# Ledger of designs, part 81: designed miniproteins, single chains, continued (2)

Each design is a single chain, and the fold is of that chain. pLDDT is the mean over its residues in the fold that is shown.

## One batch from the design tools (miniprotein)

Design m6803
Fold by ESMFold2-Fast:
Structure m6803 (fold): chain A 125 residues (1-125)
Amino acid sequence: MATVLIADDSPEARARLRDLAESLGYEVVGTAGTGEEALALVDEHRPDIVLLDLALPGLDGISVLEAIRQRRPDTRVIVVTGERDPETIEMYLKLGADAVVHKPASDEELRAALEAADAAWRAAR
């Protein structure tokens, strides 16, 4: 079973994402409201999947994404962002994001991204 870490500066968004991930049978190992908290929890829990908001206070989400790619290459990262520019989205994918989901994200879009990341993680065996 895949483990999930959630990084979003909104307590409401973190609660919604946690409830959705748990409803799909994933284990939520932690939630972070800042980039520094996100990296600390990634190092502690070694999650299979990270749901990462790029608008994090403190250490920004792009820096978090790059740090995860360097330290935890097996961790899948789903970027959750308000960005809609295709060139910027392609940059996130090139930086190591496995998927990008647009805010406001529907439960269906988040489910599809989580299931795709879990399938990719399982296929990497």
Scores: mean pLDDT 80

Design m6804
Fold by ESMFold2-Fast:
Structure m6804 (fold): chain A 74 residues (1-74)
Amino acid sequence: MTVEEVRELLREAERELERVREGKGDLNRAIRLYEEALRGAVEVGDEELKRRALEALIEMGVEVLEEAVKKVLS
């Protein structure tokens, strides 16, 4: 994977996450896109792109846990 491809994956992931926040996107798809971007960033050795993808995944993980708790507690 190239650096340019990783940047495009991050842009797609960021757009999908924005759509999720607007009630239109797929959170699982956003997570998958960030996972692909993280994997690609590791492959190309770009620490900044890796950091961006990882930070987004951590933030989304917190949101997923919060929603799971809401559903369980009804």
Scores: mean pLDDT 78

Design m6805
Fold by ESMFold2-Fast:
Structure m6805 (fold): chain A 66 residues (1-66)
Amino acid sequence: MIEEAAKEIKEILDETLKKLKDEKIKERLQNEVEAIAVRGIATGDLEKAVEEVRELAKKALEEEKK
């Protein structure tokens, strides 16, 4: 359901943003997540959208460790 996917995406984003310190990485992640969410709603592939958000969050955290 859209509500469940949106809730999970928001929770992944919020928790990841709490761990990130770099404002540019935060801004990029927020923009990328918004684009994925819009695409997921348009295509109906909400499960794919959640997985893409999870992967982006992981990459953002790894990038900041550098």
Scores: mean pLDDT 79

Design m6806
Fold by ESMFold2-Fast:
Structure m6806 (fold): chain A 97 residues (1-97)
Amino acid sequence: SMSEEKRLEVEIYDALARMKVAVLRQIAEKLEEKHPEKAVEALREGARVAEEAARKLEELAPELDEETREEALRLAEEFRETAEELRERAEELEEEL
């Protein structure tokens, strides 16, 4: 059904966005000591990816059934929290430059 297809789209989008954020976090961690300016860039990019994921999930929410909508909005909230965390970490690291 269309509801099943939309649920799958939400799950795939969430998985891809989480993977991108995880990779950027690992890059930032590895660069933090020797190339902190590049670590800041990776964290800021991670925050942007998370913000875009939240926005896209919120945009899709009105087209979803109640259960899938609730899940999409929950995931969007988690991505917004992730974006804020990464932005704060980037600011903290930049202050130490």
Scores: mean pLDDT 87

Design m6807
Fold by ESMFold2-Fast:
Structure m6807 (fold): chain A 50 residues (1-50)
Amino acid sequence: SRESRVRVVARQFNKSPLDVVRAMDSPEKLAELLDIPLPSARELYDALNA
């Protein structure tokens, strides 16, 4: 489920699930929150919004 994927990502990057959900507004916000390259954030964005 989306909630399970959000929790896994939050745990992996030491962020709150709520912060991850808010950052799912755009790949750019995910990249900034998680401090990862934009291409990696786009893949995560697509996976979390599938």
Scores: mean pLDDT 83

Design m6808
Fold by ESMFold2-Fast:
Formats: structure tokens, sequence, C-alpha cells
Structure m6808 (fold): chain A 75 residues (1-75)
């Protein structure tokens, strides 16, 4: 369970940040991941290539967040 959560977090944050987040509450972890995604999108270069990648990956990112929420509720 903890290992699966860590692997999901590694899609969004560094390994060191993932270990630190695992010490926090479920709500704090989810909020941190959502904030990181928002900041990465806002700070990403506004190029056609980057925009296309974000649009293509957004459904997968949403699924990963839902899976993370489900796994964290089991802790």
Amino acid sequence: LKEEIKKLLLHFVSEEEAEELLKKSTEEIINAVKERIKQNIENAPDTPTVRKVIEAEMPTIEELIKKLEELLKKL
C-alpha cells in the first residue's frame, strides 16, 4: 500500500518530496499533489507542443489522482 502510493506520487514529485508527503495526512497529500500539478501547468512554456501534451495527459493525471485518493483512504 505505502509503496504503491509512493509510486503514484513519483509521477508528480521527487522521491524526497514523496517520502515527506507520506508523513502528512491524506487531505494534505491530495492538496499538495493538486497544487503541484496546477503550478506546473501555470509555469509550463505556453508552446503548442506543451499544450498538446498537457491536453493528452490530463485524463491520465485525473485517473492517477483518483487512484491516489482511494489508496490514501485505506491508510
Scores: mean pLDDT 73

Design m6809
Fold by ESMFold2-Fast:
Structure m6809 (fold): chain A 81 residues (1-81)
Amino acid sequence: TEEANKKMSEIARETSEKSKSNPEVQELLLESSKAFEEGNLRKGAVLTTSAALVAIGDGDDESVEHILKGMKQIKEIEKKS
């Protein structure tokens, strides 16, 4: 639903704000937020996963933890929608 898409978009944006110290991760999460807002759930999920992989490669454990928490919240919204 449009409401679920908006909530998923907001989670990705909030996660991006927590990743300000990692510009590449932040950009991928902002693109993920836009994809969720557009209703492209696959693209949103791929971009969020890409952000997690970049954070892992950078040794950015804090961003990894925030992204994994965000992904869990997104999955819970998708399951209920």
Scores: mean pLDDT 84

Design m6810
Fold by ESMFold2-Fast:
Structure m6810 (fold): chain A 80 residues (1-80)
Amino acid sequence: GKEEAIKATEAAAEEAIAEAEADPDLTLAKAIGLALNVIGAGLDAALKNNVDINDPEFRNALRKAAKRVLDAAVAKVDAA
């Protein structure tokens, strides 16, 4: 259900952050791509768990996950 979709979205964000941290040549374009991949994974998880993408709790979790990935990846780019 919704909890499973949110958990899958958060797991995708953790994987994306780990990928960003492991990339010695991380660029802003790659950082944006990672955030977009998390959005895609979250939407796929919602579909598989029969969750309305307009659900405010799900949308808030998706937005926070994508932002967390982008913020972490951009911080690494800026530290280079």
Scores: mean pLDDT 86

Design m6811
Fold by ESMFold2-Fast:
Structure m6811 (fold): chain A 95 residues (1-95)
Amino acid sequence: TVVRVVVEGVAPLEKGKPGVERLREWLGPEALSRPGMVGVEILEVKELYDEETGERFIHVKVGIEARSREEAEEYVELVRALLGLEEMKVEYFEL
């Protein structure tokens, strides 16, 4: 059984940008590995601007493919910690 998870969240640009770079370093050659392995992929990175506060944010969407729900949940927490996400949306899919 393969579990796919999509993690979507927002972080302040100053924290989020270094976090995305750290996530890319962590993923390294594994970022493209899916068959028989845990796959992690950065699906989207966008810079956002809050018109009311003048603050800048980074919106990140990460796909995770794991062999179990428990492994997927561990990677969700790793992604949250690396990116400094204060709030995130997590959606689970069975493949």
Scores: mean pLDDT 72

Design m6812
Fold by ESMFold2-Fast:
Structure m6812 (fold): chain A 95 residues (1-95)
Amino acid sequence: SSDELKQQSINVLDQMELLYRRFLPLDAYSVFSKQYDKLKEYIKNNDLSFDEIQSLLFLSKSQALEELAAKETDPDIKDSLLEISDYYKELAKKL
């Protein structure tokens, strides 16, 4: 059901944030956490399909990676972040 999907999706995002908090640098964690918090709020307030939630998760990851790339001074790391961001955008389009 939509309510079960909503609850499961929020639980997965909470677990992802916990892992990111443990394993990512604080600046990277902060950017991803803000995007995931926005997504959790949107999921709470809307009845979404599984594909819509997956698409929005990929777009949230893409946005976080773009924000990290904008702050990155190493051009090779910046390019890699943007390539991964584009990969998530393409995954979102296929859903």
Scores: mean pLDDT 88

Design m6813
Fold by ESMFold2-Fast:
Structure m6813 (fold): chain A 96 residues (1-96)
Amino acid sequence: WEEVYNSLSEEELKEIERIIAEHAAKAQARVAELEAKGPLPAAEKEKLTAEFTAELIKEVSEKLKDKSPLLAEIAKLEPEEIIELLRAAIAAARAA
């Protein structure tokens, strides 16, 4: 990650920060909209969090694809595939 971070220009860093902020705002707005219709079950909140995280990872990876082969590969994945990778990584971390 340090190699990617150190290769980013100030303009690229600001753009990534903007993308993160916009996705956070969209996620909060969507949760608030759904909760206005009634409290969301924990499982549904977890699903929404995973979906928003996958979308954020995909957009950041697409923006930084020229900086890292790993990010270029992630940028090719569908959001559903990114969610699956996140679940596998969490399961591996819990097993350790």
Scores: mean pLDDT 71

Design m6814
Fold by ESMFold2-Fast:
Structure m6814 (fold): chain A 76 residues (1-76)
Amino acid sequence: MMKEIMDRIEELEKQIEQLLKSSDKSDQMKAAQLRNQMYNIINRSMTPKENQAQMDKQQDIMNESMLKQEEQRLNS
């Protein structure tokens, strides 16, 4: 059960990251919708402790993704 939820969150995160690389407004709106869906899954499916651990993990991944995007933009 938990692994399936985690796999779904990772899938949504990958889709969001790909959509945010697009300059298309429709893709950016879709990314926002998927992010809301991800937060709903986290809030409904996890204990408070598990929710906090997952949120911390997502924050770290987002920080790494943003850093990588900035490096690619500066070096390209």
Scores: mean pLDDT 72

Design m6815
Fold by ESMFold2-Fast:
Structure m6815 (fold): chain A 60 residues (1-60)
Amino acid sequence: MSREELVALARDLLARNASREDLETVPAEKLAQVLASLTPGSDLAAALEAVREARRELLA
């Protein structure tokens, strides 16, 4: 999965499953672990960066 696809998936999952309060309070590391479990072959560091980018976009 490309970085762009991973960010798009993170954004979609966060938009569906997380409130604005969740996006502000849940550690990015926990969200990254969930994303990594759903994307076989991605590493946790890539998932963490994708979650951080998606959160930044959704909170803007």
Scores: mean pLDDT 76

Design m6816
Fold by ESMFold2-Fast:
Structure m6816 (fold): chain A 65 residues (1-65)
Amino acid sequence: MDIVKEIALKEARELLEKHLSEEEAEKAFRQADRAGNEAAAKDPSNAQGVADAIKKVAEEAVRKA
């Protein structure tokens, strides 16, 4: 579980840093991490769902920028 979440968060940070300012990237990254934690709380056995939640939040932040 941890490795899948770590990879998703690393990819999210890289995506956010490429497209957003440092301050906005950090804010969006915190939102992505929270989404991952919420997904994990709802279904702790679904590592892919946690990664997908992180990715979705990061992609939406970039799309709206």
Scores: mean pLDDT 80

Design m6817
Fold by ESMFold2-Fast:
Structure m6817 (fold): chain A 90 residues (1-90)
Amino acid sequence: SKVQELLEEAGPKITEAYENKDFERLEEIFLEIAERIPDERHRNHIYLHLAILLGIAEPPKKPLPELSEEERLKLEEEYKKRVEEYLKSK
């Protein structure tokens, strides 16, 4: 998927920022990836990963491949809202 390709491309930068506890840089990297994705559904998936990495959301109890499309979309929407609220608070 294009989302996975972009995350793999950014992988070394994400790892470096996470190991350095540079959460502002992590936010910047993920937001830049989200802007490169024209599909809103795929952008919401990026917000889900960011929310989990920042610790503002817990990972889903079911593995993502086992979620129905409707369940995944609801989780992605909830996580997107939490990320937007977090960013507005800064």
Scores: mean pLDDT 70

Design m6818
Fold by ESMFold2-Fast:
Formats: sequence, C-alpha cells, structure tokens
Structure m6818 (fold): chain A 64 residues (1-64)
Amino acid sequence: MSKKEQEAEDFILNVARRLASEPGVSKEEALTVVDDLIETYSKKYNLSKEQVEEIRKKVRKVID
C-alpha cells in the first residue's frame, strides 16, 4: 500500500474507533459517518474494490 492509502485507512479506522466509544453515538450513526468517509477517500485516492472491502471489514469489527 502507498503511504497515502495507508494514511487514509488509518484515519478512517481511527474515526471508527472514536465513534464506537463516543457516548450518544449509535452503531448505525457511526457506520453512516464511516461509510461516507470510505466513499470520499476511495474516490480521492483511487482505492481498489479489494482495499475498500478490507477497510469495511475492519470498520465492522471495530464498531461491533
């Protein structure tokens, strides 16, 4: 993975972890925010479908 792709993944996962631990944020709200970030960064850095699916799997594990 390039440095920019890794930084994007790390940022998305950090946001997911913060939202998962925030009082008053539901699981559904956290997933909505993170899905928007994944879409934005996927387009910005031209992430492959495989990279996007791996990030989504990691996000689901964090939020669950």
Scores: mean pLDDT 79

Design m6819
Fold by ESMFold2-Fast:
Structure m6819 (fold): chain A 58 residues (1-58)
Amino acid sequence: SPEADEILERILREGTPEQRAALLNAFRERYPDLPTNPEEMTEEQRRIFRELALELFG
C-alpha cells in the first residue's frame, strides 16, 4: 500500500537506528528464513516487510 511504502522509506532514510533495528529484529523474529536485505527480496516478501513497517510505525 502507498502508506506502508511511505512509512518504510521514511524509517530506512530518516528513522533512528533504534527504529531500523526494531523493524529488522521484528522481521527476523517473525520470518527467520527470509532475506533481510530488501534487494534480495521477492515482491511478496517486500510487501510483508512494508506491512510490518506500517504495523510498527504507522
Scores: mean pLDDT 76

Design m6820
Fold by ESMFold2-Fast:
Structure m6820 (fold): chain A 69 residues (1-69)
Amino acid sequence: MVEQAIEKAKELFEEGRYEEAVELAENAARFAQDLARRYKSQGNEEKAEHYERLAEEARELAEKARKAL
């Protein structure tokens, strides 16, 4: 699940495993964006907003990890 992937990416970043953190965070961001779009098309605004925020968090984490490489 997206939330677990973001938490794992944070853990990898804290461990100094930046390449793995980037890969996981980027995948989580893409998946979260896809879910947000799907929930929005279904009229589920609450879940759409939730996954949009997760996508942003994952993107920021990926950028931070790339900068550490």
Scores: mean pLDDT 87

Design m6821
Fold by ESMFold2-Fast:
Structure m6821 (fold): chain A 56 residues (1-56)
Amino acid sequence: SVDEAVAEIEAKREEILNDETEAYLNIGFPEELAQKAAQAWTDITIEEEIKKAQSI
């Protein structure tokens, strides 16, 4: 169901945030900026994936 797809997408949020934070840190971002950039990217990515799931 769409609700199950949305729940699975949301369940990946923390993992994506952690992976993106590490990626930004690896390219030399300060920790605070890395966390902020990773959070913004994660929020956009999850929202777009939810929109795709809802349009099925």
Scores: mean pLDDT 81

Design m6822
Fold by ESMFold2-Fast:
Structure m6822 (fold): chain A 74 residues (1-74)
Amino acid sequence: SSDLRALLDEAERALAAGDPARALALLEKYVTAQGHVLDPERTRALLEALLASPALSPAQRARAEAMLKHVDAQ
């Protein structure tokens, strides 16, 4: 839906603005709202970009890695 796409667009903007915590929260909302994500390729790319951020805490990194594993398992 357009609402779900808006979550990915917001996550991408948050990453570009240097706010990986906000990007993580938006991606988590996107993934948990769906059994199978509608755009697994874009979701993977955004999660990989997020994981490249040195600003993530170990707990935030573990959450992002769990989401990437979930998307890759589809």
Scores: mean pLDDT 82

Design m6823
Fold by ESMFold2-Fast:
Structure m6823 (fold): chain A 60 residues (1-60)
Amino acid sequence: MTAEQLMEPQRIPVLDPSVDKPGDGEVVSAEDVIVRGVAVALFGEEARKLSIEELKELLK
């Protein structure tokens, strides 16, 4: 028997600013972040100076 039936689990909506950005001017894909992270881990700081396209080629 449950006596707490009068209490409902209220789901408080969390307003995430990430889902409501009126403008940013910059787009970073998850793939770009992963590619850069892996390349930096493999080649070190030198990979940081390369473009994402060059990093993708390095990770061939």
Scores: mean pLDDT 59

Design m6824
Fold by ESMFold2-Fast:
Structure m6824 (fold): chain A 61 residues (1-61)
Amino acid sequence: SEAERLLERMEELVDQGAPLDEVGAVIDRAIKAIDSLPPEEAERYRERLLELAQRVTERVN
């Protein structure tokens, strides 16, 4: 799944300490990919995306 691949990439970037601009670009792509999925699958991936986004926010604050 494209959404799964992008979430894995986001996790890699977070672990690597990548710049916020680079992480943000992957987040934008992930949102678009998730929106293309069936509602049930989209909800699961959105929860995962929010979890990763919270980790990024905690790191920069």
Scores: mean pLDDT 77

Design m6825
Fold by ESMFold2-Fast:
Structure m6825 (fold): chain A 66 residues (1-66)
Amino acid sequence: MSAEEAAKKAEEYAKKAADPKADQKTRLEYANMAENYAVLAAARGDEKMAKEAAKWAQIAGKAAGL
């Protein structure tokens, strides 16, 4: 998986973590997935994509109450 693909996945899970129809436990699971993809993006060495993925992981964590 490329850094760009990982950043895109982090964004997708961040949007799911902010879904008001999902319960808190499900939102926490989505926030954890967004964080995992942000770590993966950082491991690829693409600084711009790593920052983008980290931004989405932070948004996901706040939405889920982390």
Scores: mean pLDDT 82

Design m6826
Fold by ESMFold2-Fast:
Structure m6826 (fold): chain A 69 residues (1-69)
Amino acid sequence: GPMFPFIPEEDKEKVREAIEEMGGVLPEEKIEELARRLNLPKEVASALRLLTDEKTGTVTLEQFEKGVL
C-alpha cells in the first residue's frame, strides 16, 4: 500500500507556508526549486513528489496536511 512520507515539523511548516504563498497549490516542477530555496533535505523533496496528484501534477495544501505524518 502507499506509504505516508514523514517530514520533520520545521520543514513541514516551511513547506506549508510556501504552498500557501503559491495559492495553496505546489506544482511538481517547482518541488526541486522550492527544496533548494528553503534548504530542504532530499528526503523531504522525495516525500513531496510522492504526494503529487498524478491527474493534476500538483500537491495541494489539504493533500499535504493529510498525506504526511
Scores: mean pLDDT 75

Design m6827
Fold by ESMFold2-Fast:
Structure m6827 (fold): chain A 95 residues (1-95)
Amino acid sequence: HMTLEERFQKVKEEAEKLSPEEAKKLLGYFGAILMVRELALRVEIWVAEKLGMPQEEIDRLRAELDRVRQLIEEAAKFYEKLTGEKFPIPKIPEP
């Protein structure tokens, strides 16, 4: 089972070998995967809080959300370093 961090490492390695256009596609699609995961975690946390789930469960979900957000930031920095262009991931406001 490959972690998101391991997948990002492979994405970086492959992007450096690709044309600028294909690298942008690969990094953009990986960014989309991270954004979908972030949204799913935000929704899951909201539901868990409403249902009064144990604090340990909520803390686990929040830690996972923080890791996904860190990967989004790292992906954006890598994209900008490789392409010279801004990464097209919107900042999602707090609920």
Scores: mean pLDDT 82

Design m6828
Fold by ESMFold2-Fast:
Structure m6828 (fold): chain A 110 residues (1-110)
Amino acid sequence: KRAEAARLGLVLAERFPVFRTQIDAIARERGISREEAALLWLERFLGVRVEELPVPISEESPLYRELLAFLVAVLGMPEEVARELVRRLLERGDFEGAIRLVERIAEERA
């Protein structure tokens, strides 16, 4: 789980400059590796520790709604893609599935 979560954070950092900036700031501030910073960033971004995933989530959950709103409004991610990403992360704890989804979106935009 932790290794896959760190990899997701690094993949997100490569595709989205805003996430890269946040991860690099954590690494610099704490004097830790980018992999460790990516994991810590992801836990802060999700609002839960990766060991606690999967968590029961409804579409009315503040955690679900806040992440969805950020992905759609701030990153410009299509709503259907953002919903699937949040479900893979929070409801399933499926970091590998989340990585595949992010990589597919990057390919479609290339």
Scores: mean pLDDT 75

Design m6829
Fold by ESMFold2-Fast:
Structure m6829 (fold): chain A 71 residues (1-71)
Amino acid sequence: MKEIEEKVKEREEKLSKVPSATELNLLMERALVYLEEGDLESAIKLFEEVAKIGDEASQIVAKNAIAEIKA
């Protein structure tokens, strides 16, 4: 679990450079954890929340993740 959270933080920092978006970072981390655990319904809900409140870059990442889960 800690490994996944660390990797998510690193990706977000490189991709969005949004240090003030703490709530967005938490939602993205939780979404990826649920995806890894196989709870696809919870993962989709969290990615939808990221897509709703996130910046354009975060919205693209979230939409791609939802599409991959639904595939």
Scores: mean pLDDT 70

Design m6830
Fold by ESMFold2-Fast:
Structure m6830 (fold): chain A 93 residues (1-93)
Amino acid sequence: MKVSVSVSLEKLADGTVRMTMTVTSDEGGPVSITLVLYANGEKLKTVGWSGDVATSATFTFEASLPAETKTIQGVGYVVIDNELAGVATSPVL
């Protein structure tokens, strides 16, 4: 199966960030998803999911940012058959 992966970040007014990952599949099937949010280059939060993707799936979470956060970046990983099948990084915000 071939997958296309995208990751985006949105800063919310209350000091929270929303991270969104979209996975598109050409065949469908079982995948494992890992989303990692970094603040100032340090890992802030990791979210995992596994299941079947038919054509596309969207995964989202929100996290509160530390008060002194200068940079944020999201990284999403897709694993298929225990091998890394896709990775995407957001722009640094």
Scores: mean pLDDT 79

Design m6831
Fold by ESMFold2-Fast:
Structure m6831 (fold): chain A 97 residues (1-97)
Amino acid sequence: MIGAPPATPEQAAEAQRLRAEVDGLMAEIRKLDEESKKIKDPKVRKEVSNLLIKAQMLVLAALVELDAGNLPAARQSVRDAKELIEKAKKLIEEAKK
């Protein structure tokens, strides 16, 4: 009976890499959330928190997309999550100056 077409070895390898990236992004989000709690400026802390919440939502979307075999969508969600995480990192570093 017709299910989703079987993944190619290349698609399986990419899915494994994206899953590893998702795990790394989840760890980075937890680290940045902990660092954000040390920010004394409540506006900057709120902006960082909002960026990390959006990044976490994108990471969860990427996991759902990977489970569905939608590699293009998972790739996009991972990319967008990385951009939000980098913005949060920049705000945290600027708050330390």
Scores: mean pLDDT 83

Design m6832
Fold by ESMFold2-Fast:
Structure m6832 (fold): chain A 88 residues (1-88)
Amino acid sequence: MPQPILDFEKKKKEYLEKIKELVKQGDLEKAKKVKKQGLKDLQSYGQQLLDKIKPTASQESVDSLQSYFDKLISDYEKEGDKLLKAAE
């Protein structure tokens, strides 16, 4: 697995763990803000990685990586929502 993909997955896990800790503390307002910030950060990071490979990668490779990042971001939103619902 390339290091940038591992870094993306690590960043996703770090945001989810931070949301989980804030939920444990009863700070749902901060947990919701962290979820929104994480979404923006992951979207920005994914776009930066795609932009870096475009000059040297095939369109098929770029599209595959875009699809992979979209899936990881979708998984992040679903897991974040699950953590927030568990606190209600």
Scores: mean pLDDT 82

Design m6833
Fold by ESMFold2-Fast:
Structure m6833 (fold): chain A 92 residues (1-92)
Amino acid sequence: SLTDLSRRVADLLVRLQEAVESGDEEEVKKSKEEILKLLREAGADEETLKEVEKDIDKMIEKIKSAKTLSERNFILSELLQKILDKLRKALG
């Protein structure tokens, strides 16, 4: 379901954020790849996946420059909504 997919994506985004904050480059890469794999399995096309990858890369840069926990939470929330909106559009 979209609800289950949303929950799984949210969990992976939290893992990605924690990896960025800890400087764990391998976990950043793994979490990003797992998000993209999950979206591909959900039916996202390659164009949608490329757009999501760019959004994730922008989030990584924003997290590195964020000064407060509130700013980081907002960045994650915005990315989650962008990913879900792209999936809704791609899946119909």
Scores: mean pLDDT 82

Design m6834
Fold by ESMFold2-Fast:
Structure m6834 (fold): chain A 85 residues (1-85)
Amino acid sequence: KEELEKKANAWKAAADSYRKGADHHEQLANEYRQKAEDLRKAGGSEEEIKKLEDLANQHETEAQKLRDMAKVYEEKAKKYEEEIK
């Protein structure tokens, strides 16, 4: 029973770590999107705007991958918690 609880807690900690990583990449994606919008409003280079949008999309993709990993570990933790009940 205690062994399953420790395993569940380990999976929860892993899920938390991946969620924090996803939040960080989402923040970076939002920052790059804001910079692209600000540059567009200022009449900046279309090439630089696209570069910022591409960076935002890259960070958004990484955030999604990390969220998917967090979900996998959360589901593993839930399985062990249901075994304890």
Scores: mean pLDDT 84

Design m6835
Fold by ESMFold2-Fast:
Structure m6835 (fold): chain A 100 residues (1-100)
Amino acid sequence: MLSKDELRERLIKGLESARKQLKEIGAKDPSLSKELQEKALEIVDEAIELVKNGELTEEKIEELRKRVEEILPQLPEEVATMLRLMIHEIEETLKELKEV
């Protein structure tokens, strides 16, 4: 099993990768409005901050999930899928952190 620090580093790298992919999609896909891209980036950036500060809790994950769900109907399918997978990976990582 990975250490708590290694689990956090793995998750941070995944979130930073998602952030980069979101910016690349926003540059190529005109259906992703600048406002929606900025809202999605804010959610990703908040998730990164919570992981870095050791503030990742089930309550904070639920808050992030609700924010994702609010914008999902307006997002391109690729972005919607990416954000759903991001929330799932965060939940799984929190579960692993509790076991270590």
Scores: mean pLDDT 82

Design m6836
Fold by ESMFold2-Fast:
Structure m6836 (fold): chain A 65 residues (1-65)
Amino acid sequence: SLIDQLREAIKEGDIDKIVPLARYLKKKGISKETIDELLQLAKKQNISEEVLFGEVTEEYINSVV
C-alpha cells in the first residue's frame, strides 16, 4: 500500500519519496489517526511536520539531497 511505502520512506529518511507520497495520501483523505501515526513516526526519525505535510520549497529540497 502507499501508506506502507510512506512508512518505509520515513524510516529510510528518503525526503524525495516522503514528500510526494505524504501529499498524495493527504489529498486522498487518509484518516486523522493515520496522519497522527505518520507524524509520530517522522518525529522519531527527526523529520518535521512541515516536511511531511507542509510546503517544501525548492531551496529545502536542494539542501537535503
Scores: mean pLDDT 71

Design m6837
Fold by ESMFold2-Fast:
Structure m6837 (fold): chain A 78 residues (1-78)
Amino acid sequence: MVLPESIVEKLEKIAEAEIERLAEGVFSEESLEILRKRLQDEIEKGRTDPELLRQYLLLMLKTVPEKREEIEAILAEL
């Protein structure tokens, strides 16, 4: 499915900024960094499976709970 540009921008901001902040605070979260790159690659395609997108958002809920409300708003748009 094709992602709306607004969702793509929100995901990039959440994935890059918050994952990078988390990785700096909790060093050596390499699996999280790999998932961030995979999310960015899928977004750059302009197309992704909704279930894959949902999995990444659920990961963000676990790793950056302070962004829970923003991530839940994005999940509601799916």
Scores: mean pLDDT 59

Design m6838
Fold by ESMFold2-Fast:
Structure m6838 (fold): chain A 67 residues (1-67)
Amino acid sequence: SLDDLLTALARDPDNLGAAFRLAALYEKDPSRFDAFVVELLARARELAAQGLSVEERRAALRDFLEA
């Protein structure tokens, strides 16, 4: 589910599988896909570096994807 993927990436910002699956749900242009994955992983790492809970990181990742 979307929530499971968000939780997986929130817990592990280097989870490439979760990042690729999330990117595939939100980015449909193949020419933009790689850049979107890079930005999503960068955001996940930024959030993980903050003193935030998994729940707060998950919410922030969802906001990023839905922007």
Scores: mean pLDDT 85

